# Designed miniproteins, single chains, continued (5): the designs that were tried, part 98

Each design is a single chain, and the fold is of that chain. pLDDT is the mean over its residues in the fold that is shown.

## One batch from the design tools (miniprotein)

Design m19625
Fold by ESMFold2-Fast:
Structure m19625 (fold): chain A 60 residues (1-60)
Amino acid sequence: ASEYTQKGAELASQGKLEEAIEEFKKALELDPNNELARLALARVLQEMGKPEEARKVLAE
């Protein structure tokens, strides 16, 4: 897990879901095999009412 994964988790806990998504995306850009960041990103997308985007993230 990168520092971006940790930043994303902190932002999500504060309800800053859009900022959390950007940090998780940065983590995946640096390490596409970061399954923790991918799972966290999908979870945040589901909370924002974007389940289709969450499914696509998990498929990639």
Scores: mean pLDDT 80

Design m19626
Fold by ESMFold2-Fast:
Structure m19626 (fold): chain A 63 residues (1-63)
Amino acid sequence: GEELARKAAEAAGAGDVEKARELAREASRFGNSGGATAAWESAIGGADKELAEKAAEEGVRSD
């Protein structure tokens, strides 16, 4: 559980926000959703918004 939260933060820090979201959902399956969500949110808050937008665009293609 906790290890997944750490991986989620690392993925977001690497600019792979979508991977971080997947790891957060995986952590939820172990009942550690709060930790994973907080880690992902902190990584996003610390990272540049442009990185988050780029990762989101890769996951969801729109005009």
Scores: mean pLDDT 60

Design m19627
Fold by ESMFold2-Fast:
Structure m19627 (fold): chain A 121 residues (1-121)
Amino acid sequence: NLEDLLLNLASKLGISGKSKLDLAQALGKVFDLTDEEVKEVVESSNSLEELVLKVAYLAYKKTRKHSEKTFLEDLEEVVELINKGKLKEAIEKFNLIAPIKPDVSEETKIILLKAIAVAKK
């Protein structure tokens, strides 16, 4: 489930807390978000699904694309790759739409993509 995926992601990033803020900080570490950006997403999100999608959208906005429609369309392509087991291609495609920090391990990236696929569902 999404909560278990996010707890695993947080653990891989050295975050031992289990609160919504701790999970958001783990996502913020992956995308190099500021503490203010993390706090705003926590305060504006009513579910873990919203939290994951809003964090990914903030990372997406740091690219040349700014439309929620194009974000959702690009994310659908990533989800299809995940569902087909093409995890390497999914990571490469996702990194173009929502840049992940270079020091994040491939195992951690896979956990993140699985969380995004569940959240998009």
Scores: mean pLDDT 82

Design m19628
Fold by ESMFold2-Fast:
Structure m19628 (fold): chain A 73 residues (1-73)
Amino acid sequence: SEERRRKLVEELDKLIEELAKKNPTQAASVRRLLDRLRAHGATVEQLELFLKSVRDGVVTDELVQAVKAMQAA
């Protein structure tokens, strides 16, 4: 699980860097959301959901709230 978590974080960092070249404002928002997930001790499942959303170009505050709710479960 630790290796999978590291791999997901690496993929997220790469996608955020690529997004920053196209849309710096959106990249900054995604980075803030990732920082929140990390601060809350994000699980592999939460990171996978976040990675998918970033890759698909869809990130919302509602997604972050849903991820936080999953963490509390």
Scores: mean pLDDT 72

Design m19629
Fold by ESMFold2-Fast:
Structure m19629 (fold): chain A 55 residues (1-55)
Amino acid sequence: LTPEQEAEALIALGRMAYSIGDKELAIKMFKKAAELGKDNPELKKEAQELIKEIE
């Protein structure tokens, strides 16, 4: 997997965690996605915006 593919997977897992009520796990997944997606500005922005929406 590329770092971008891993970041996309982490965003999906974070969304799932949030849907079951695990806000802490969702934030952790989105933070990992932002770090892995650092070379993809759009992906990093998506992850950061998701963190802001749920914090």
Scores: mean pLDDT 80

Design m19630
Fold by ESMFold2-Fast:
Structure m19630 (fold): chain A 114 residues (1-114)
Amino acid sequence: LKEVKKIQAEYYIQLGRKALKEGNYDEAIKYFEKAIELYKDVDKNLTARAYTYLGEAYLKAGKVDEAIKWYEKAIELSPNNARAYEVLAEAYEKQGDTEKANEWRKKAEEIRKK
């Protein structure tokens, strides 16, 4: 049942978010990967949200290139998710690419106004 998969995936998202707060980034990555496996056949917007959490875990682990990759996948799957553009801008800022960071922040603001 799709509903059972959503509940299981949400539980993994909760475990991943707890691991993120505790600084256990490798554990957070594993939980978000499990959530993605459950969401991918069920809901593209929930899958995109899980990609965003996975990117945040990589970003906090200092793996900026990996974070950008997952945020770009989130945007491809859900182009109207303002949060994905906001965290993508943060990742580019950490790379020192202030121009790209400003472009993605502006895109997030445009989506939020719709």
Scores: mean pLDDT 84

Design m19631
Fold by ESMFold2-Fast:
Structure m19631 (fold): chain A 78 residues (1-78)
Amino acid sequence: MIPELAELVRKAMERLKKGETQMPEEEEQRAQQIEDQLVQQGAPGRPDDFARAYAAENPEVPKLVEEMYALRKELAAK
């Protein structure tokens, strides 16, 4: 899951570079599934809160999730 999330972040950066306002549906659905699964396991829904809560157990994962949320927000805003 974590390597797949990192790949999605990289692809989202490429989408943003092209000025696209939306991720490909397949990539968006997969990123959402990973995030939803983490939230279901007790992580809060907000990126900042999630990063803090998860850092105690998995310091690498919160950074990827936080970056993914930020990228999706930027794509939606453009």
Scores: mean pLDDT 58

Design m19633
Fold by ESMFold2-Fast:
Structure m19633 (fold): chain A 68 residues (1-68)
Amino acid sequence: SAHTRAGLAAFAAGDYETALRHFLAALEEDPRNLQAEMAAALVIGRHPELPIAAEARAFLREIREQLA
């Protein structure tokens, strides 16, 4: 998706908050987007200090519950 591409570009630029927001938007469009899920989880794990990290963790948990 466009959000996955934008997220990867932001990640490459070191803008982890913008990257995470785009990966979450990609998952909102397609909850089965494994690339966006893995990338979001990586950003959260490496940058737990990000202001949106807790909200992102909650969102990923919700997506996983819907797919289980």
Scores: mean pLDDT 84

Design m19634
Fold by ESMFold2-Fast:
Structure m19634 (fold): chain A 71 residues (1-71)
Amino acid sequence: MIDEAGIWEALALMYVGIGNILKSRGKNEEAIESYEKAVEILEEAAERFPERRERFEKLAKEAREKKEKIE
């Protein structure tokens, strides 16, 4: 259970990392898409793994804030 939740978190953080790199290169549209994908994964994970919900919701909020800062 925890290992599976960890995989979802790792996948979402990968998309956040990609978004950060794209933003640093001025690829704002692609960065927004990467952050949106991270948010989708984190919101789904929060529903699937209620024991980690607070963590996933916090990460989703951070990803949304990064996206809004570009928009």
Scores: mean pLDDT 84

Design m19635
Fold by ESMFold2-Fast:
Parts: structure tokens; C-alpha cells; sequence
Structure m19635 (fold): chain A 72 residues (1-72)
């Protein structure tokens, strides 16, 4: 169900924010990869493969930004 996937993604986003705040770059990367997979699955359920590709790109950008922030 799409709502269940959305809820899981939100939980992962919260955990990701906590990991970033704690300076745990390794955990942040793990959470981002997991969120990417769930987001792509949600997009497929909606019949939107283009949205899945955008979410994957956004997740990768998030990992890059998290690394930059951790190094700052």
C-alpha cells in the first residue's frame, strides 16, 4: 500500500535527520539508500517510473550534501 510506503519513507527521513545531526555519516548513507529503494517502489505503485528516477537522483544528491555538511 502506498500509504504504508510513505510512512516508512517519512520514518527514514526522520532517522536520516537525526544521523546527520549526530554527525553519523555512515548511518546517514545507509538510511538514504534504504529510502531510495522505498521511494522507487512507491513510484512504481503509482505507475510513475519517471518519478522513481527523480527520487533516486534526489536521494543521491542528499547523500552528497550530507557528506559535504559532515566535512564542513
Amino acid sequence: EAAELEARIRELEERLREAIAAGDAERAAELTREALRLAAELARLRGQPEAAAKLEAQAEALVAKAKAIAEA
Scores: mean pLDDT 74

Design m19636
Fold by ESMFold2-Fast:
Structure m19636 (fold): chain A 74 residues (1-74)
Amino acid sequence: SAPPSDEELEEAKREALARIEEWVAETPLSGSEEELKKTLEEIKEKLEKEKKYLLKKVTEEVFTAAIEAQKALA
């Protein structure tokens, strides 16, 4: 088993978090499950093409948790 290098993971996390923060700030009237799913699918597709499988998995887990939290409140 080989987890990624801490430096590589931290760099990727910073990029992902920055994008997520921008997305949240730029979509103030959204917040629907549908919008979250669209963003997740686009990110997953891009990361898969770039072969960034761990970042893809982490991003999927974060967005899935956010979607489930929204469902729990409904």
Scores: mean pLDDT 63

Design m19637
Fold by ESMFold2-Fast:
Structure m19637 (fold): chain A 98 residues (1-98)
Amino acid sequence: AGGLGNIFFEKGEYRQAINAYEGAIKVDPENAAQAYTNLGRAYLKMGDYEKAIEAYEKAIKLDPKNATAYRVLGEAYEKLGDTEKAEKYRKQADEIEK
């Protein structure tokens, strides 16, 4: 599960990766935290920062202890120029990894 999306992502085929991650989420939405994190990363690579943020927020809702999702959410806000939110989510990731 999730392997096909990761293969497309590693090849730089981000739209195909997005379609594969969306398919994985649809099949198993309750266990989709990692798929949402990967979906957000693919959107970041495409420059779609708003959709990246939405995907990371879904990942955090499903797994509030996923420090990686908070770190990449901080990166997405930094790309949008929201330095205050970027710092907030980086600090949250650091607290989870303690």
Scores: mean pLDDT 84

Design m19638
Fold by ESMFold2-Fast:
Structure m19638 (fold): chain A 65 residues (1-65)
Amino acid sequence: DPFLAELDAAVAAGDYERAMELLEQLVKEHPDFAPLWRQLAVAAEKAGRTDLAEEYRKKADELIK
C-alpha cells in the first residue's frame, strides 16, 4: 500500500503533522474505516493536538461493528 508506506515513513521520521495530513486524506476517502480514525487520533495526540485526538478516537469508537 503506497499511501500507508508514506504514512509509515512520516511516523518513523517523527513528522506527526505530515502523518495527520495523510490520515486526514485517508479518512476522507474511507470515513467508515475505524482503524484509520484510530491512527489519526494517535498522530494527533503525538502532534500535541489533544482535542482533535479525542474527537477522532470517539469517531473510531462509533464505527465499531
Scores: mean pLDDT 80

Design m19639
Fold by ESMFold2-Fast:
Structure m19639 (fold): chain A 68 residues (1-68)
Amino acid sequence: MSVAEAAQRAAEATKDLPLDERILNVRVAVLYAEGYTPEEIAKRLGISRSTVERRIKELVERGVLPAP
């Protein structure tokens, strides 16, 4: 999956969420597609690792992101 495809899928899957939530999910998807670890994503976005892992799991289960 390309970074652009991950960003588009995440944006489409979260279009009904508030803008802040949508931006966060897109950023998580992009960084994951670039090969960053959940801990690195958490550090870059200023959120907990557990929050990143939860969002990645949900996005993978919804077919937005490939499994690790």
Scores: mean pLDDT 78

Design m19640
Fold by ESMFold2-Fast:
Structure m19640 (fold): chain A 56 residues (1-56)
Amino acid sequence: FEEYLAKAAEAAKAGDWEAADKYGRKAIQAGIEEGMSLGDAVNAVAEAIAAAKKEA
């Protein structure tokens, strides 16, 4: 989960929204496999990408 979340954030900082979406989807799937709810996984990815946009 965290590895894909970090990759999604780095892609977002670089302006690569296709890679950010791809890694975000992988993070959601990994989060669910680790016991997160769908909503929690989706919110974690959305917040990480939003924070990355502010830093860019």
Scores: mean pLDDT 78

Design m19641
Fold by ESMFold2-Fast:
Structure m19641 (fold): chain A 85 residues (1-85)
Amino acid sequence: DKERVERMRELLERSKPLRDETIEKLRKLAKEKGNKVLEKLVELSEELYKKLEEALEKGDLEEAKKLIEEYWKKLDEELKELAEE
């Protein structure tokens, strides 16, 4: 649905400044702490948002859903690893 795709794209654009600031803070924290799991979480978040914006710009809502599902799976795996350390 083009209407839903455009609305989601608009929400991503509106949230970009806050997302960029949060990712930057996490990146700095990861580097200062030398925490590779946090570095990976930053990378995953950046990759998700970039690919999600691209998918929504193409009107590919199903690809956007798959990207979100894959992100949550990878995030869960990385957070579990962090919690065990």
Scores: mean pLDDT 77

Design m19642
Fold by ESMFold2-Fast:
Structure m19642 (fold): chain A 77 residues (1-77)
Amino acid sequence: SAAENVLKKSIELFKEAGDYRGVARNLYELGLIYYKQGDLDKAIKAYREALKAAEEAGDKEMVERIKKELEKVEKEK
């Protein structure tokens, strides 16, 4: 989708900039898109990568948000 392609491009730009908060946010949104598409494996992978980026950024609120979504999706697998 167009949204998926935009998020993937944004993730690469944020990685180049060292903006791990931006990486985490866009990976989290990408995970939500995969979850809505029913691709649980891609959603889980994106959320795990988002979690690592949020931890690197020191964003505790984002870490907790991603953990809750990841737990929810993993229970469906």
Scores: mean pLDDT 85

Design m19643
Fold by ESMFold2-Fast:
Structure m19643 (fold): chain A 71 residues (1-71)
Amino acid sequence: APVPEAVVQGLIAALQHPDEDVRLAAARALGEIGDERAVEALQRVLQEDPSPDVREAAREALEKIQAKLQA
């Protein structure tokens, strides 16, 4: 089923949430969706997020997005 644009944009915004658990969930969800529009936001999280767990989730999400773009 297609994921609505508003859901993708909401998850991208959630990557800036003050709660680590919210940012972690958003990064994982963006990876599962595989939407290329999340790439820049996830790359920023890799460089700037204070949580190692959130940075790792962003890295895994980027790998999943890359795999889906080549399908």
Scores: mean pLDDT 84

Design m19644
Fold by ESMFold2-Fast:
Structure m19644 (fold): chain A 97 residues (1-97)
Amino acid sequence: DYLEKGLKALAEKKYDEAIEYFEKAIAEDPENALAWLYLGQAYYELKKYDEAIEYYEKAIELDPENALAWLNLAKAYLEKGEEEKAKEYAKKAAELS
């Protein structure tokens, strides 16, 4: 299972390896919202916030009720200094909890 291998790599801070596994999981199932979420998280850990945002937005398109995806999107916008967007998405995450 590529998703499980990606999660293990992510936990071990092997971000490039995690990305490769999550991309393989998405290739097998492009509607796997969790694979998109964790792909974004790996890019966030690499401080690649623009890519992280793109992948979090895809996760939200597939599963708009995933509070963690909205919270992670808020964190990425905060790292970019976009405080108003960060507050908006953090509020959305709180409403879904």
Scores: mean pLDDT 91

Design m19645
Fold by ESMFold2-Fast:
Structure m19645 (fold): chain A 88 residues (1-88)
Amino acid sequence: SELEKIAASKDESAKGLVRKAIANALLGRTEEAWENMIKAAQLMEPGIAGYVLAPVAAGILAVERGDMEKAREYAEKALELAREFLGI
């Protein structure tokens, strides 16, 4: 329910798109997660994008492999970095 609310958010800011990418990944919506991640990358400084979005990409790949435990770990790391660099 909470993940679905985040995934359905109309917040198209970099932080909104990072949150949507993580939520869609954890919901198994990997195509939407990749789309949100790519949009976020276009709005961010390249260095910050590399740090924040690397664990997002790793999380999406973990979901695609069926490794939900690793997906959750990467999602947590992505949210920590997003809080540090994007102020969410």
Scores: mean pLDDT 86

Design m19647
Fold by ESMFold2-Fast:
Structure m19647 (fold): chain A 80 residues (1-80)
Amino acid sequence: MAEEARELVRKAEEALDEGDAEKAKELAEKAIELAEKAGDLELQAEAYGVLAAAYFRLGDDERGQAYVRRAQELLEQAGR
């Protein structure tokens, strides 16, 4: 499951690079679900970071900022 989540984060980052924020959002949301099931806090933080970037690209700064905060909280729990 963690391996699948990492692959989805990678694909979500590729989608952002291609300018497809909607696809990046979908892939990041799926990555978060799998990373949560795997208990991988660092991977969850990476996925939330990509989700935040997707929301900023879509013009939703409020949600983008909220997901940046979630990513930071998860990194602190993971030991930085």
Scores: mean pLDDT 85

Design m19648
Fold by ESMFold2-Fast:
Structure m19648 (fold): chain A 58 residues (1-58)
Amino acid sequence: SEEEEGLIELAAETVKQLVKDGLASLEEALERIRERLKEAGYSDELIDRIIAAAKAAV
C-alpha cells in the first residue's frame, strides 16, 4: 500500500541518518523504529514487514 511504502521509505531514511551521524548502530536504529511504530499502534505483522524492507533498503 502507499502508506506502507511511505513508512518503509521514512524508516530507511531515519536508519541511514542515525547510523551516518553516529547516533546508533544499524541494529539500534531498527529497534528504535520498531518501538516508535508499536507506540503509534501499528500491528506486529506490519511492523515486521516495514523493518525487514527498511533493513534491505539501507
Scores: mean pLDDT 84

Design m19649
Fold by ESMFold2-Fast:
Structure m19649 (fold): chain A 80 residues (1-80)
Amino acid sequence: MKKIEEIAKEMLSKTKDPELQATLESMLDLIKWMITNENATEAQRQGAIDRLRELAKTFPPEIQEEVLEMIKLTEEELEK
């Protein structure tokens, strides 16, 4: 979790676009929900991951690698 938050904070510090900042905050909230909500079903977690991947596609190509890294780390946390 903390590494995901660190990546998001770095992206937020580099991004001056308010819409992109709002999207990053929404993605962080969704990631936190998935990691902390042990009662979430596999279907709910899969739906959230799919949503994160859809949101990642809306980012500029130059920061998509960082967004995809956040999603990858989220998947790894859920596999624990």
Scores: mean pLDDT 77

Design m19650
Fold by ESMFold2-Fast:
Structure m19650 (fold): chain A 87 residues (1-87)
Amino acid sequence: MKTEAFRYEAEAGAYEVAGAVYTVLKDYEKAAEYYEKAVELAEKSVEAGGDRRVLATSYRKLAEAYEKAGDLEKAKEYREKAEEVEK
């Protein structure tokens, strides 16, 4: 389980880097797509025993990408998810 969690965290981190690059390029739709992939991997990492704080950070990055893309409903949803997993 721990090796699996680490692999998912590493893959999530790679997608977060891609999301950050597209955010700098102001391609917020592509940024959101990459952050969505990072969140999916961060969720799998937590299921495998990974750190919930990593997932919370991934949720916040995705929420920011959605806000910049104009999807305020999804931005709110993922901010609330980030707060919930930190409890």
Scores: mean pLDDT 84

Design m19651
Fold by ESMFold2-Fast:
Structure m19651 (fold): chain A 120 residues (1-120)
Amino acid sequence: LLLAPEEEFEEALKLLKEGNYEEALEKFEELSRRYPEDARAQAYEAYAAIKLGRGEEILREAEAGVEAFPDNAVLWARLAAVYALLGREEEAAEYREKALALDPSLEPQLDAALAELKSL
């Protein structure tokens, strides 16, 4: 997996923790685009979008992503993260299982990211 550099990730995370959700979203969108295999970056992007009231947009985008690329484990992980962050735990669990069936190595990244985001 090609993961976002920790320094760049921490810069985006600082914006998120400061409540600068628009700038945080822009940075996490850039990281997710450059590092499409980084499930952590995609989960934080979803969180920033939800904080801006764009939860329905990000959910629709995540659903379209798995429809277009059903064998992409990271996109299933992103869909699971969006459902979890919206409080829809049954769908989140279902799609997490799909992601981990395709790539079990995503488990520590996804679970750690969601634990941190839910504690913010």
Scores: mean pLDDT 85

Design m19652
Fold by ESMFold2-Fast:
Structure m19652 (fold): chain A 92 residues (1-92)
Amino acid sequence: AAAPSAEEVRAKLLADVEALLDELGVDAATRAAILAAFRAYADGLLSGAPQDEITAQKVTYAELLLDALIRSGALSEEEAAQIREDIEATKE
C-alpha cells in the first residue's frame, strides 16, 4: 500500500491516544488536556521547533498521560516513578 501522509499518521496517533484515554475512563477535561499536549508536541516535531521545546512538549504530554494512568489505577507509584525517570532521561 502507499505510505500514509504525515497528516494521516498524526490523525491515527491522535485516534490511538483518544482510544487509550477512553479505555482508562478519563474525564473530558483531562482527555482534552492530554490531546492538546500531544498536538503541541506533534506540531513541534513537524515544524522543526528547537529540540529543547520539543523535549519540553513531549515531557508535558508524558506527565499528563502518566498522571491519568496513576489516577485510573493502571500504574503503581513505583512503576510511575520509573517511567518519570525514563522521561527525564529522554533529554539528548
Scores: mean pLDDT 74

Design m19653
Fold by ESMFold2-Fast:
Formats: structure tokens, sequence, C-alpha cells
Structure m19653 (fold): chain A 66 residues (1-66)
């Protein structure tokens, strides 16, 4: 469905933008995009625990590359 396609697109965009913000040291922008990433995962059917874990993994991976 178009709704799931938009959620997947938003997930990919949010991951890219959160990683970019972390690498640039922009904590406020990173937090905003991390929340968009989490919400997109929930829209795609992830549980709260799964969405939180996946969001944390993205943040931790980006911080290791910073």
Amino acid sequence: SSALEEARRRLEEAEREAVRAILLGDAETAKSWAEVYREALLELGASEEEAERRMRNVIEAAEKDA
C-alpha cells in the first residue's frame, strides 16, 4: 500500500538524516530524526521494544563512526 511505501521511505530518510546529524554533532536535529525513525518503525508494525532497540542501534553505530 502507499502508506507502507511512505513509511519505508520515511524510515530510510530518518536513518540517513539522524546519522548525518550525529556525525555533525547536532544533537537536537539527531533527536528529532531518531523520533521520526522510531515512529516509522511503529507504522511498519514493529513493537515499541523493537522500534526502540533498532533506533538505539542506528545511534550507536553512527557514534562509533563519529
Scores: mean pLDDT 84

Design m19654
Fold by ESMFold2-Fast:
Structure m19654 (fold): chain A 71 residues (1-71)
Amino acid sequence: MPLPFKAEVEMDVKDPNAQKVDLSERLAELARAAGVDIKPEDIKVTGYVSGEVEIDGAKTLGISKLTIEAK
């Protein structure tokens, strides 16, 4: 049952130890909280917002927010 779902998720903004997470499972969980039952494999990232992030005490450009769309 394909219903368009769109959300923003912040990543790697505050904690350098949280650099890479399997976002598919987290995004599916957020979609379920919003009342949409989506499998992790059906989630597609369609946009991002670049920002200044701090990694190991150094400031660099990274991804602060992702826009996700599902089928």
Scores: mean pLDDT 54

Design m19655
Fold by ESMFold2-Fast:
Formats: sequence, structure tokens, C-alpha cells
Structure m19655 (fold): chain A 76 residues (1-76)
Amino acid sequence: VEELAARLAALADAGSPEQREELRRLIVEEAREASREEAERLLEALRRAARAARSPEAQRVLEEAAREVERILREK
């Protein structure tokens, strides 16, 4: 979780606006296809990544992704 969170934060911080939106889409798609346990682990990593992110834009995208994954988990 910690390693995944650090990687997600770094990718969001380094990315362009288009790359950040692509990252969000990929995360949401992964969560939809993942098991409940995998999606819960992803949600934990996203919450940690949002706190670790340096840019407001990266933090916003990661927070939005976390909210979408949380909603997906409610449907599982």
C-alpha cells in the first residue's frame, strides 16, 4: 500500500493534465474489474497518495479517483 501510494502520488505530480485524467480513468477501470479486497487496497493507496501529492492538481485527481473507487465499492 505505501509503495503503491508513493508511486501514484509521483505519477500524478509528474503528469500533464491529460496524463492525470488518463491515470484517473485507469484507476476507475481497475477498481470496477478488481475484487472487493483489491479495490479496498486501491482505495487505501489512493487516500495515502492524495496526502503525499505535492501539487493541488495531483491531490484533486487522486481525491476524485478515491471517491469514485469508494462509490464502486458500495456497488460491490
Scores: mean pLDDT 83

Design m19656
Fold by ESMFold2-Fast:
Structure m19656 (fold): chain A 119 residues (1-119)
Amino acid sequence: MIFLDDKQEAELIAKIIALQTKATGAPLTVVLSAPSPEAEKKMELLIEALKKEGKKYGLKVSEVGVREIDGAKVRELRIESLVPPLSDAEVAELKAELGIDASTRPAAPDTTLYIGLVG
C-alpha cells in the first residue's frame, strides 16, 4: 500500500482532475464539502493544489461560491480549458505515467464532481 500525507493526496487528486479536464476539454464543476475544521484544512490544500495544477496545464480555475449547508462548509470551483484538449497519444502517455490501465470514459459536457472531505 502507498501511504500519502494530506498534501500529497491533494496534489495527486488535483493532478488527476486537471489532466482529465485538459484531456476532455470539457468544463468541470467541483463541489467540495467540509463538515469539520480538519476537513476544511484538507479542502484548502485541495483548492491550492487544483489552482497550481490548473495553471501548469493552461486551465482556468475559478471560485464560484462559498456556502454553508447543515454546518458543512461548501466551496464550488469551475475548471475550464483555455487551450485545445490533449491528443490521444498524449492521453496514452499520461495514463502510462500515472499507472492507470482503465479505459477513459469521455466526460459529459458540464460534468459536476462532488468531493466530500473527512476530518
Scores: mean pLDDT 70

Design m19657
Fold by ESMFold2-Fast:
Structure m19657 (fold): chain A 67 residues (1-67)
Amino acid sequence: GKIFDKADELLKEAMLKEKVSPEEVEEEIKRLKELLEKAKTSPKVTEEDIENLKRRIKLLEEILKKL
C-alpha cells in the first residue's frame, strides 16, 4: 500500500466528523515520525517527500489535540 494511506484515511474520517480512534492516530503519528527520521538520511528521498511527511504529522497532531 501507499505509505500515506492510513494517515490520509484518518484525516478524511476526522474531516467528515466520523469516529476516529485516538490510539490509531497516536500510532500513525509515531510511524510517520520514524519514517521522517529514516527519510532525512536517505539520498533517494526528496524535499517534497519530507514536506509531505511533516504536513501529515502536523495535521494528525492537531486532530489528536481535539480528541
Scores: mean pLDDT 80

Design m19658
Fold by ESMFold2-Fast:
Structure m19658 (fold): chain A 70 residues (1-70)
Amino acid sequence: SEEILKKIEELLKKAIEYAKKGEEEKAKEALEEAKKLLELIRPSLLPEEYEKLEEKLKKVEEEVKKLLEE
């Protein structure tokens, strides 16, 4: 569980880094993998923990989109 949470955080950081470099496909893949892992671990999280991670993921998605499109 903790290893998956760490992996999600790492993937979110990599998504931003790839987006800053203009590596759209890598940024997208990192976001998709993070989403997959979040859904996988969802039953093991408290509702408030899941909500915090989902909001963080959404904010990272917005930042990635902004970096790639703006």
Scores: mean pLDDT 82

Design m19659
Fold by ESMFold2-Fast:
Structure m19659 (fold): chain A 61 residues (1-61)
Amino acid sequence: AVGDIYEAVKDVNAGHPGFLSLKVGDKVRVLGERSDGNLLVENLATGEVGWVGKNVLKKLS
């Protein structure tokens, strides 16, 4: 849900505009969700915002 904290379980290299690159262990906050399985997230260490697939994230709470 929006406001939830997730952690990257894989390195992600953004290949498209609007998508976010992450390193394994990066923590992100969910800002929005799409039905296609992408989340709009903010990287808590860098402040960068972008789209990431749910399959590379693990929920922390």
Scores: mean pLDDT 79

Design m19660
Fold by ESMFold2-Fast:
Structure m19660 (fold): chain A 58 residues (1-58)
Amino acid sequence: SEAAEALRIVREKMDAGAQSGQEALDSLSPEERERILKALTDYGRQTVAESAAARAAA
């Protein structure tokens, strides 16, 4: 998924020496940053919706 790819890229930047998620994002081009933030935002929305559905079903 796009979210998994976005998380992998951020993790690779942190492993390469970025001290924070913000520093990892700042090392990317503006276009790459926008794509990653969009993918993470979409993933966060999906996760919240799934958690709400699971609680309603319980």
Scores: mean pLDDT 71

